# Designed miniproteins, single chains, continued (2): the designs that were tried, part 115

Each design is a single chain, and the fold is of that chain. pLDDT is the mean over its residues in the fold that is shown.

## One batch from the design tools (miniprotein)

Design m7823
Fold by ESMFold2-Fast:
Structure m7823 (fold): chain A 74 residues (1-74)
Amino acid sequence: TPEELKQRAEKLIKEGKELIKQMKEKNYNQSFIDTLELLISRVEKALKEEDYQELIRLIQTLEGVLDYGKQQLE
């Protein structure tokens, strides 16, 4: 449902912002941080505009990027 999609997006935004904080503390690759920040911004915009088609696409991308980023910090 749209509400479930919004909840998933909000959770991923929170996880992404926390990952960025951890990456900055570890002096991780700035290009990856910039890409993640841009992706989070796009998800926030799609969520605000209620663009559910774009939001579905963006959350799938964000999930993959977050999983990859978390593995890099291990």
Scores: mean pLDDT 86

Design m7824
Fold by ESMFold2-Fast:
Formats: structure tokens, sequence, C-alpha cells
Structure m7824 (fold): chain A 105 residues (1-105)
């Protein structure tokens, strides 16, 4: 639901600050993209360039610091998986983050 997406967004902002020493709003697009590529690669266990449902769950649970329900995971999949193929490409992941963290949302 909307509350889960908001919690993920807030925790990702905190993670970016913890990892870079900068607020997300102060990162260049290139710095943000590089950081997100590194995070994406950590959770891309089979290294196929996409996150499947289980890899996305692990990513979301790591950000939230709590287990994710199947319903919350399904909502997150719907928000990020724009082509409906059941996996999240890096481009879909990056677009989702940009829409939630850029001043031009």
Amino acid sequence: GDDTILELSENLKKLVAALTGKEVDTLTLSELKKLLEEIFEIFDRNRDGVLDREELRMFAEALLGRPLSDEELEELMKEMDKDGDGVISFEEFFDYILKNYTREV
C-alpha cells in the first residue's frame, strides 16, 4: 500500500545518506545511478541484470528492517514492474527511484 512505499522511500533516503555522507537531494544523477547499480547488483543473486520477486523481497526487507507481507510485495511489484513481465529491470528500478526522489516528480 501507499504507507509501505512511503516507508521504503524514507528508509532508502536514510541508506543513501549513511552510505555516501550526502543527502539524496545533493547527489548528482550519475552518483545516484552508480550507487543504485551497486545496490541492485548486491540483490541480483543470479546476475542476470533483473530482480525477480524473491530478490525484490530481500531488497525491500533489508530497507524496511522487517519482513514484507506477500500483499506488500505484490503492490511494490506493480509500482516498479511497468511492463508486467514479473521481473524488475535496472531501468525500471532507477525510474521508480527518480519518480520518488527527484524534484520533478
Scores: mean pLDDT 71

Design m7825
Fold by ESMFold2-Fast:
Structure m7825 (fold): chain A 155 residues (1-155)
Amino acid sequence: MLTLEERAEALLAVLEETYGVEFTPEVRELAVRYLKLLLEYLEEHKDDKEVQDLLIEAVRISARLRKILRKAVEGKLTPADRAEAEELLARLRALAEQLPQAVGLAAFHLGLFYVEQGNEELARRLFELAIRALEGGDVEAVWAELEAEIRRILK
């Protein structure tokens, strides 16, 4: 039976391959720590269909926002992509009121975006925010920082 750490490392390796990213040792340690906490949370709520459906929706929103943020950095952002990003932010906010862990998942996905951009400082900061959201930290402070960063890229 794999340990939670071996499961988190295996999931991180799938993310590295899927997204074509390489983590530095320090950024990898934070990503593994977040994924361990997420796997613990998922095991505690394995029979809670509502929590699972909310987490799946948070993943979908975060993955869609990340695609729009890539277009923004490429200078390919359309008015429709901006309107969609605002709708996705509003939905992610409403989801975070029901499930605080949704903000942590969005912060983790934005951290993965900064690993792809080679920005290890912002990737580290966002993985620390993702950890804080799972450890029951100030969700409003995590949200305000995450939203400000997404809006900075969308300008």
Scores: mean pLDDT 89

Design m7826
Fold by ESMFold2-Fast:
Structure m7826 (fold): chain A 62 residues (1-62)
Amino acid sequence: LVGGLAVALKDFVGKRPNELSFKKGDRLEVLEADPSSPWLKVRSLKTGEEGWVPADYIELLS
């Protein structure tokens, strides 16, 4: 859900410059989502930084 909120289920360390690192419990905003893709583009509500993250590492909030 683009424009929706999400929460990190576990820690993630990005390996590429376009990937976002986060900690379990961090709150995120979904910027781009494709249901067929294992990746989402999100913005960290904590830092304001944007990047790609694995969808399996976050929970979408309704």
Scores: mean pLDDT 80

Design m7827
Fold by ESMFold2-Fast:
Structure m7827 (fold): chain A 74 residues (1-74)
Amino acid sequence: VKLSEEQKKLLLEIFKRLDKDGSGKVSTDDLGAALLTTPELQLSQEEVIELLKAADKDGDGYITEEEFKEALEK
């Protein structure tokens, strides 16, 4: 998925809000739910799923801040 700079900023804001304890890690379910309920992102359900798959390299159901940032740059 090719994201605009505005979408990347909003996505990072959402990630940081979900990472309340500052661990740098959020569950794929929590992130997916937040992205799907954020209309300002202008992402389809399919684009959200594609982004989550790209970010969760290990397939363990958790996304680190570094994995997420890497996925946004692709």
Scores: mean pLDDT 75

Design m7828
Fold by ESMFold2-Fast:
Structure m7828 (fold): chain A 90 residues (1-90)
Amino acid sequence: GPNNVRSDVSKEEVVEVFKKFDTNGDGKLDEGEFELALRSLGELLSEEELKELIKKADKDGDGVLDIEEFVYALNLKLSKEEIEEMKKRV
């Protein structure tokens, strides 16, 4: 699994990056947009590690990823309340 994630990533930065790659404005990212968003935040994962991380983050299995799944992929230890607030901003 992934062994390097930016622990200094702020909630504001995560929301801003998510919105930047949410090109259709639906509050969700497809797998390609998700990979670009992770790379934008400085993820240095291999293609195999990224695919594994995305598969683990996509808990709903619908082929699109919300802000909660994005936060999970970044390995950020955020509260349910913080994630819910972020959902309202995307």
Scores: mean pLDDT 71

Design m7829
Fold by ESMFold2-Fast:
Structure m7829 (fold): chain A 66 residues (1-66)
Amino acid sequence: DRYERLFSLFDADGDGYITEEELRRFLTEVAGLKLSDEEVRAIVKEADKDGDGRIDFEEFKAWLEK
């Protein structure tokens, strides 16, 4: 429930995935972090267990629980 709400904040288009671009915009524009594209890709790869370059809800939840 809580993770679903948080996931929806990143997944603005409602496609069920957080893309590298969506994560970068959130971390840079909302959280105020200065991250390079390389650093954002590293975060996505850390969370993305399937290796598809996108974070689904289960991957996102698992990443937050760590």
Scores: mean pLDDT 71

Design m7830
Fold by ESMFold2-Fast:
Structure m7830 (fold): chain A 74 residues (1-74)
Amino acid sequence: SDEIAESYLLGGDLEKQAGNLDEAKAAYLQALSLKPQNRNIVAMAYNGLGNVYQAQGNLDEALKAYEQALKIRE
């Protein structure tokens, strides 16, 4: 459900702020795996994932995640 996906998105944001990048990544991926119907949740999860990849130095993966977020915008 979108509510569960949003909870994982929030969890990912909190883990990222705490510096727990692997936990943040897992939470964002879990949010996406639930296939939320709200496009904003999907876009925010991809942006969060991109930020995690960037923080880890994985710039190619970060770019791909950001591109997915942009494709969702109307």
Scores: mean pLDDT 87

Design m7831
Fold by ESMFold2-Fast:
Structure m7831 (fold): chain A 108 residues (1-108)
Amino acid sequence: MEKVKELSEKLLELLRFGSGPELVEKIRELIEQGADVNAKDELGRTPLHLAAMGGGPETLEVIRLLVEHGADINAQDKDGRTPLDIAREMGRKDVVELLLSLGADEKA
């Protein structure tokens, strides 16, 4: 369905450019409408990769929401980077600890 692709593209866009207290609820709405939580952009990045790059106070709740709805925690982008690799590169210790607690593979 073109609708699933459209919703998935909106999810990726919201994670790239979205911010503020409504971000978690908007992401939840897109997932409930059928957005693919494992959709990949042109660089092979999933919603979880984009969330791991985030700097907002909502980042940890967004990551939990995505994993709760079946996001592949060890998904690799086109450079072989996982969300955990991205979080480490960004110096986000809180995100690294959360991803490891949710089952991220340190060797992926």
Scores: mean pLDDT 83

Design m7832
Fold by ESMFold2-Fast:
Structure m7832 (fold): chain A 91 residues (1-91)
Amino acid sequence: SLCENLSLKPDGTPVHTAELARCLGLPTTPAAVKLFQQSLANLVVFEMDVDGIFGPQTEDAVKLFQKAFGLPVDGIVGPATLQAMLSLDKK
């Protein structure tokens, strides 16, 4: 897997769309972003709009998750953040 270079921009587009799709097994679309936002809301006690846009609210939720799990607090959904979220949300 080439997940080491994955990240999402605050505007809702990934820096490496092909790598992100390969790691998630899905294209990066508003629907996929909504699923991601729903997973964040389930894992962190944080109210945000599930709107399919990776905006400031979603970035803040990512930062809260990263802080809680001892990851670098950069608001970018990289491979470490994705792995941590997927390992927890699946239960």
Scores: mean pLDDT 58

Design m7833
Fold by ESMFold2-Fast:
Structure m7833 (fold): chain A 60 residues (1-60)
Amino acid sequence: SMAESEEQQKKLEELKKRLEEELERLRALPRTPENELRIEQLESLIAMIEAINKLIEENE
């Protein structure tokens, strides 16, 4: 339903914002192998959320 899709997009957008906040925080920290790995993982998750949001939009 339209309401369900809107709710899902809202939740994904909120998750994306949280991940972007964490990414910004990590980028401000010293570049350790652990931090670099975490940054890469967060960037991948954000890209995945964007792809899912696009898929939901196209399905409507």
Scores: mean pLDDT 81

Design m7834
Fold by ESMFold2-Fast:
Structure m7834 (fold): chain A 65 residues (1-65)
Amino acid sequence: SHMEEAFKEYDKDGDGVISKEELREYLESLGFNPTDEELDSFDLDGDGVIDFEEFKVVEKKLAVF
């Protein structure tokens, strides 16, 4: 899927997670200007990284922008 391909592209370490900085880069590449608060809202685990389940939530939220 396009979502899985995007996640793999930003998963630089291949560990199944992306950083908040990588998520910001992804969103900026789509023309969004996310705030730190918005990025924190996507980090459901509160660990400072975004896993694939959290990334799916980001894509769902982007559908309303």
Scores: mean pLDDT 72

Design m7835
Fold by ESMFold2-Fast:
Structure m7835 (fold): chain A 69 residues (1-69)
Amino acid sequence: SRLLEALELGAELYRLRKEAGLSQREVAEIAGLSQSTVSNVESGRLIPSDEQREKLRRAIEILKEKLEE
């Protein structure tokens, strides 16, 4: 389900962002998306498009790398 995938993505993004100590704006800049998009994905209010999902997945990988360093 695209909804379940979106909710899982948003929860993972929120968790990693909080662990990294970053704001939604900072994550939005990393992802190349608006802060409102990040906020709505983290809260489960938005099912991202395929392009937005790709950008968010790349941002998640960047956050994971930052937390491993």
Scores: mean pLDDT 86

Design m7836
Fold by ESMFold2-Fast:
Structure m7836 (fold): chain A 66 residues (1-66)
Amino acid sequence: ADYDAAFAEFDKDGDGTITKEELKAVLQARGENPTDEEVDAIIKMFDKDGDGTINKEEFKAYLDSR
């Protein structure tokens, strides 16, 4: 499924989670300069449990629950 490719693009280190720093780096690579608050807001949109990170299982669970 397409979520594997999308997750891999964000997970630069291949550790199975997307941190605030990794998401910020992706946005900077796109030519953006996000604040820490903006990155935190994006994480919160995807982080169902409020752990401050997004893992592949949470991302898949989100898709499977919709």
Scores: mean pLDDT 64

Design m7837
Fold by ESMFold2-Fast:
Structure m7837 (fold): chain A 79 residues (1-79)
Amino acid sequence: QLTEEQIAEFKEAFSLFDRDGNGTISTKEAVSLVAKMLGKNEELTEAELQDMINEVDIDGNGTVDFPEFLTMMARKMSD
């Protein structure tokens, strides 16, 4: 449900956190980025944080790739 323009903007924002160019960011960085993109200026609640991490970090590797980040954004934008 994300537009191509939104995907492009999110990719640019994601790349700012992916300074090493490996195509992944930490789960903490992903949560912070989602909060910033949605206009939230404060820390997410513990429940929101756990839900977001559980949705995207199913492999338990502590990192989020770009498709997982888009999933976080799509779910939060629909809430």
Scores: mean pLDDT 69

Design m7838
Fold by ESMFold2-Fast:
Structure m7838 (fold): chain A 75 residues (1-75)
Amino acid sequence: MKELFEKLDTDGDGTITPEELLAFLKSKGYNLTEEQVQGLVELADGDGDGTIDYAEFETIYNNPNNQSLLVKILK
């Protein structure tokens, strides 16, 4: 899990921005819009600051309901 977070956190500031997540998903062959990526960030962003820290990322990944919603958004 931490290795995946470190790949998404390209500037090493301990948070994932919508831009970093969009760049990562494009590198994996996903053609997502900024709006779709913003939706994913909002799903993980529990405190409403517009970024995902490691604790928020770990929480969303370990929640089966959040995982189901992520798959649905990425379709």
Scores: mean pLDDT 64

Design m7839
Fold by ESMFold2-Fast:
Structure m7839 (fold): chain A 58 residues (1-58)
Amino acid sequence: MKAVAVKDYEATTPEELSIKKGEVLEILEVLDGEHVRVKSLSTGEVGIVPRKYLELIE
């Protein structure tokens, strides 16, 4: 399932991923109500981001 970043997010921990507004990501796993594990389609990097920074597109 694909999502787009609605805002820039800067990782604060090593397990988090920094993302830019407009970046397209694949959702790999929903961890809880607030966090998802994603893969960036532009960089191939995997990490955790807050769900509120993402909008589902597929």
Scores: mean pLDDT 82

Design m7840
Fold by ESMFold2-Fast:
Structure m7840 (fold): chain A 63 residues (1-63)
Amino acid sequence: FVVGRAVAAKDYTAKTPDELSVKKGETLEIKEEVDENWVKAVSLSTGKEGLVPKSYIGLVAPL
């Protein structure tokens, strides 16, 4: 998995304060891979940062 710009592949609703809610088609900046299932991302639409499941992310381009 690479860090960079990505687009959310699916809608995700945050379940904890550490998680980020995203909508399908939302542009994200991936900051780091936290573990095998989660990445730390920033929404470019809202400026909010949090954890998103990797399975909900499609990659556009590495930075």
Scores: mean pLDDT 75

Design m7841
Fold by ESMFold2-Fast:
Structure m7841 (fold): chain A 86 residues (1-86)
Amino acid sequence: SFLDELLARLNEPTDLVLSDRDLPGMTPLHQAALTGNELLLNALLEAGADVNAKEPVTGKTPLDLAREAGNERAVELLLKAGADPN
C-alpha cells in the first residue's frame, strides 16, 4: 500500500530531523521550501506569498527550511524573491 510506504518514509530513521519538523502553522510557502517543490514555490511567489513569513513555533522562514533541507533551487528562488538571508 502507498500509505504504508508513505508512513514508513515519514518515520524513516535515516533523517529524523525532517520528521521532527512537523510544524503546525507552516504556510504553503514553508512546505514548498522544505520539499523543494519549485513549481509550487514559483506559483506562491507570483501570488504574493510572504517570503519572510515565520512559523509560530521556532520563528523559521521558508528560506531557513530550504537551507536545512538542502534545496538549493528553493534557496535561490526565495532569495531572488526578496527573502532576508539573515
Scores: mean pLDDT 69

Design m7842
Fold by ESMFold2-Fast:
Structure m7842 (fold): chain A 95 residues (1-95)
Amino acid sequence: DEPNQEVLKQMGLKSVNGWAEYKWFQNLDKDGDGYVTRQEIIDYLKELGLVENDEEAEAIADRYISLFDFDGDGKISLAEFIKAFGKPEEVPQLV
């Protein structure tokens, strides 16, 4: 249930400064709409080759969505992501 700590580390989510987390969000938000979907997280993890199968990628994506407290839309907004890390001053690129 925790075999994916290596994946989180490689995605830069171990950083607490908020900027690495923002860069990670930007990599996931491939269509630039300011939202990251569950599927985009799955696709990113599979692109990195850090998961053995789709089930592992889905489990990690579900954990991320749960952590960011989305409600019913199946996606994470940049605002929700930033709120979780509390570093809006380090995220000036949101235009």
Scores: mean pLDDT 60

Design m7843
Fold by ESMFold2-Fast:
Structure m7843 (fold): chain A 159 residues (1-159)
Amino acid sequence: LVEPDYSLTYDLSGLDRELLSAAINGDAERVAELLAAGADVNAQDSVYGATPLHLAADNGHAEVVELLLKNGADVNATLTGPLAGWTPLHLAAAGLRARDQEKQVEVVELLLKNGADVNAKDKNGNTPLTLARNSKLLSPEIRKEIVELLLKNGADENA
């Protein structure tokens, strides 16, 4: 009896975890390798149900956002738990973790071009527009640019 050599199989749980980490770090080359190896583009973390797209968008990693969207990432995926209803667009518009705020504008544009729900509401009724307007971490110039981009894409000014 010849037993199969399981050392040649990938741990899909391990690949998914590495994909989430690569998305946080903005490592586009590593994201591409992991997706080619069979990592789930819509893998969810155990903390908030965050997908690679949520993590890349939160960190302003425009190249990783584009790569994930091209590989079938759910543009309207929602977080669970305390942040229930937060989409990648909510995270991008809030600008909480972006180190390069010009890349945050690019992330917002990429999400909107790929069918992000501009009027999605979290459990508290916050939209991407309300989060952008109230952001204290975005510069006034970048905040204005994100607000104008959301409004041009059908954000409700009266919400």
Scores: mean pLDDT 85

Design m7844
Fold by ESMFold2-Fast:
Structure m7844 (fold): chain A 77 residues (1-77)
Amino acid sequence: SMEDKLLEELKKIEEELQKKIDEILSKGTSPENQKKILKEVIEALKKIIALMKKYNAPEEIIKKVEDQLEQYEKLYE
């Protein structure tokens, strides 16, 4: 189903994000590295939103992720 395809693609984004976070953390937990992790999370959320829109995910779910993205951007930019 399209829902199963969406979940599989979301899993790939999560796995790629975790790999990037692990690579950054392997270089230490400095404020600069924490900021790099935040940037990667923000970029991953943008990809998730685009993917959800592509697969016509429920509007309510998309809105919740968009609200989360806005909170991360406001908190740290």
Scores: mean pLDDT 86

Design m7845
Fold by ESMFold2-Fast:
Structure m7845 (fold): chain A 62 residues (1-62)
Amino acid sequence: SSMKLYRALEDFEAKSADELSFKKGDILALLEEVDPVWWLGQSLKTGKVGKVPRNYVEEIVE
């Protein structure tokens, strides 16, 4: 697949308006690295965009 998709390993609750909340098992597209800890991501479930902690998600191999 040309699109990299990630699965949430744990629930995450946003601490600020620029962060994305998600639940374990949710599928996310990671769009851009903000820094080594935070990536800009989009929830495929809700369409919402926000910062995602990289260590909370794992790449889905096609």
Scores: mean pLDDT 82

Design m7846
Fold by ESMFold2-Fast:
Structure m7846 (fold): chain A 114 residues (1-114)
Amino acid sequence: MAIAPELEVPGDGSEKDKLGTELLIAAQRGDLEEVKKLLEKGADVNAKDTLGRTPLHLAAQAGNLEIVELLLENGADVNAQDKDGRTPLHLAKELGNEEVIKLLLENGADPNAK
């Protein structure tokens, strides 16, 4: 069966930039399956929101260990700084999630960055 001879999008900005925004939202929501799909589509693992936060910042703040692990496996910058100079480790420490803190430190997070 032939569906319309046209791709869905007539022309928005960069598709990769859109995927990065969707990745930030999925990481904040704790949607592991969506994070995985977006990374497989080539979403920028180090995309930044208006506050300079990456998906790793949002996952660490949410305390979602599985998403933190998946982002790190896909090359997330463990020492990325937001506009306030905070790293994902800062947000994990504020939450008090010891497993996320340990995982970030094992992946090269600077423990003295605060």
Scores: mean pLDDT 79

Design m7847
Fold by ESMFold2-Fast:
Structure m7847 (fold): chain A 107 residues (1-107)
Amino acid sequence: SLLDAAANGDLKKVEELLKKDPSLINAVNKYGFTPLMLAAMAGSDDNVEVMKYLLENGADLNLGDKAGNNALLAAIFTGSEKAAEFLQKYLAENPELLAKLVPPKAV
């Protein structure tokens, strides 16, 4: 599946699956994990290349799992330093996306 390919850092398989069905880019498993989240949690150099491809092809950084954790939080929680650094740099270059990640202040 696309989710397994993203977790494994298999860029070629990710590309092949998305070319066949682009709607899968933001698909979620039973836990609400997106392909981007699974790549971020795994966090190898190959997973970072998968993350780049996913973001360039419309992956939504703001989609969260059933607990509200997005790809950046997933990378941070799993200690995937390279993936977290990549996403933080991406958000710094795309600050409008960061604004969408800030929850409204509870009053």
Scores: mean pLDDT 75

Design m7848
Fold by ESMFold2-Fast:
Structure m7848 (fold): chain A 130 residues (1-130)
Amino acid sequence: SEELEKRVETVKELAKKNGVSPLHIAAATGDLELVKRLIEEGEDINAKDEKGRTPLHLAAEGGHLEIVKLLIEQGADINAKDDKGRTPLHLAAEAGHDEIAALLVEQGADVDAKDDAGLTPRDLAARAAA
């Protein structure tokens, strides 16, 4: 699609200007077709942005279940920690994305991982539910 080719070009330019990978933007915005294309082009699935976040962190926070599935299948680090010690499971739990949280746990996410505040994913889910 000509639209997809233009989105690829635009995301690469935007990523370069913002010091992130194109895959970070595609994962954060929920653009599954763009994520697939960028992976096929060899973008680093485990690239970290300025906050230490991977594409999997951003997909999990955003509630993008199909992108989370794809990133895990492609070898994303499920237990990667951002600059606050937060894993993708912490971000899914805080955002209330229960299906993504369940998938991450099934795929080997550390349910007892503590962020820099000493909070587990369960602690963040409890705070969000209150």
Scores: mean pLDDT 91

Design m7849
Fold by ESMFold2-Fast:
Structure m7849 (fold): chain A 62 residues (1-62)
Amino acid sequence: MKIAVAKKDFEAKKEDELSFKKGDKFLILKEIDDEYWLVLNPKTGEIGLVPKEYLEIISEEP
């Protein structure tokens, strides 16, 4: 399972996107396309799309 951390703040522009702050951590559930990942925020329980360019992978497991 991949874990990512936000490199900068992001404000959701669509209802299926998550807003987040720099340093927020996510579990990567699925790579949707070349721009967006489907993630879970474990602190809030929210699932949504985030732009992958705002994230850095900090843990990679098969």
Scores: mean pLDDT 79

Design m7850
Fold by ESMFold2-Fast:
Structure m7850 (fold): chain A 109 residues (1-109)
Amino acid sequence: DPLLEKAMDLLTQGKHEEALELLKEALEAGADVNQPDSDPSFAGLTPLHAAALGVDTEETVRVIELLLEHGADVNARGLAGLTPLDLARLFGRERIAELLLRHGADPQA
């Protein structure tokens, strides 16, 4: 989605208000917040998987909360069938794992 790509570019430039407007337009136009990465190196990873791999900081928590508020599938299975919770646990991200569990992640997935 060209609007989603532009919104992501604006976020990297710190233009949050413009990025949020384009992101809203992209989502209203049917952009899928659960769309997996099409890059062969990251195939099957959703935005929520990528966030769960992040360092255990306030910024990472805010990104995860924002994605979940926009309908991200907390139990999405990505590359090798791993969920965001699986990735958080694998890399010892205890705070992120607890956050995902509070938002309905299956502890046995």
Scores: mean pLDDT 69

Design m7851
Fold by ESMFold2-Fast:
Structure m7851 (fold): chain A 87 residues (1-87)
Amino acid sequence: APVDVNAKDEAGNTLLHLVAFNGPDNEEGVERVKELIAAGADVNAKDKNGLTPLDLAILNGREKIAKVLLEAGAVPSEELPEQLVLP
């Protein structure tokens, strides 16, 4: 696709970071995450603070989005406390 799915904004956020932070924590949000991954999104991309999309989903209580990211092979960053990592 001609869209650069891994383009970063001024804070280092990709589209996947933005969906994990702002996206609805429901079937629509999960489907959007899956579409971005299918388009070649890097599930482990880090923003300027070293946070991954999974880190943002966990920090914002996006349980369904966090679970689909984990299933896609996303790993929490070392910046996230272990107590906040989903099983």
Scores: mean pLDDT 75

Design m7852
Fold by ESMFold2-Fast:
Structure m7852 (fold): chain A 83 residues (1-83)
Amino acid sequence: LGEELIEAAKAGDLEKVKELLAQGADPNAQDELGLTPLHYAAMAGHKEIVEVLPGTGKDKLGLTALDLARAAGHEEIAAILEK
């Protein structure tokens, strides 16, 4: 579930993200780099996925989803994550 949620968020598959969350997937699941679904959605610019994912996390370098959104130039997503 957690690995599938990360892949769905990375791919921009909003329906799959919603399906996995409904099945009890942990929104704070981390991959080998410590990246969560929120990190991938923010980095890729998937605003709707960012809005449905609860929680925050830091990767192994201490970077948040907010840091990745800013690095990628996704200003609207960064504004959502600052709240």
Scores: mean pLDDT 76

Design m7853
Fold by ESMFold2-Fast:
Structure m7853 (fold): chain A 60 residues (1-60)
Amino acid sequence: SFLARVTKDYTAKSEKEISLKKGELVEIEKEGDKIKIKSLTTGKEGEIPIIEAQKVLELL
């Protein structure tokens, strides 16, 4: 797993996805075509597509 920072707000598009707010610190894990996310800021967990993760996350 890796640490990342959210650089742009993301709104979940399904119940399995997580909404993210700019400035959150997250722990990420790659799973196929998606990224599993645990927010260290909010404690929420979910997933987003890898294409979206590349737009809204920066690796630390």
Scores: mean pLDDT 85

Design m7854
Fold by ESMFold2-Fast:
Structure m7854 (fold): chain A 107 residues (1-107)
Amino acid sequence: SGETELHRAARAGDLERVRRLLAEGADVAARNDANGDTPLHLAARAGHLEVVELLLEHVETDPASPLSVLDLLRLRNRLGLTPLDLARQAGHYDVAALLESAERRAA
């Protein structure tokens, strides 16, 4: 349990499925049971730049969201790692640069 369809779509880089699930009200801040990863953690670790952009844009543009972009960016998994930490560890420097830019803009 804890593994949502949004987690699987984000890990797979399935941009259109991520878009549809977010439109259907999928919880962008949901944490899986394995490592406490959000969909953003999984997309960042996998290097899926467009999925990372879409997840951040969804939080920025949803006026009903209780979670800010900054909150989502700073959310740590059970290993104490942020999405940025996972992108850096995996060598996805394009995703890392986007996450750093988003944090500066949201701070």
Scores: mean pLDDT 86

Design m7855
Fold by ESMFold2-Fast:
Structure m7855 (fold): chain A 159 residues (1-159)
Amino acid sequence: MKEEVNRKDEEGNTPLHYAALSGDMDKIRELLSKGADVNARDLEGRTPLHYAALAGDAGVVRALLNLGADVNARDLNGLTPLHYAALNPDVAAALATIAVLLEHGADPNARTTDGLGLFEVERARDRNGVPIVEVAARLLGVPVEVLRRAHAEIVAALR
């Protein structure tokens, strides 16, 4: 039972990664009650908190943080949950999620392995040279142009 709850697929994702991305609070609570690792890492080093932040679900982000999620977890490209929150296509959801992360001690000056901060994260690339904004667009099922536009608005709102 515990080995099944933390079972990784071909991308290294556990059920908790998908529940966090979908905002399924009932599934998140079920998985965590069964011993799901709140800080499990996929093949790119992303935790469930990275996925919740990308989805822009401030309630899920707060719940994961209260259950021991590492607010400053870095994926293999040096991105934190705060960086992923800034790539959400819903500007209001992104800002609410950023506020929750900052309330829980997220480092606003965290930089990717390429030296990029929160305001430049749309230029970040993964270890295979793929733009992170394209990875985010694929995970969310939205056009990359929508994310680029939303990121510009998020940056303007934070400045």
Scores: mean pLDDT 87

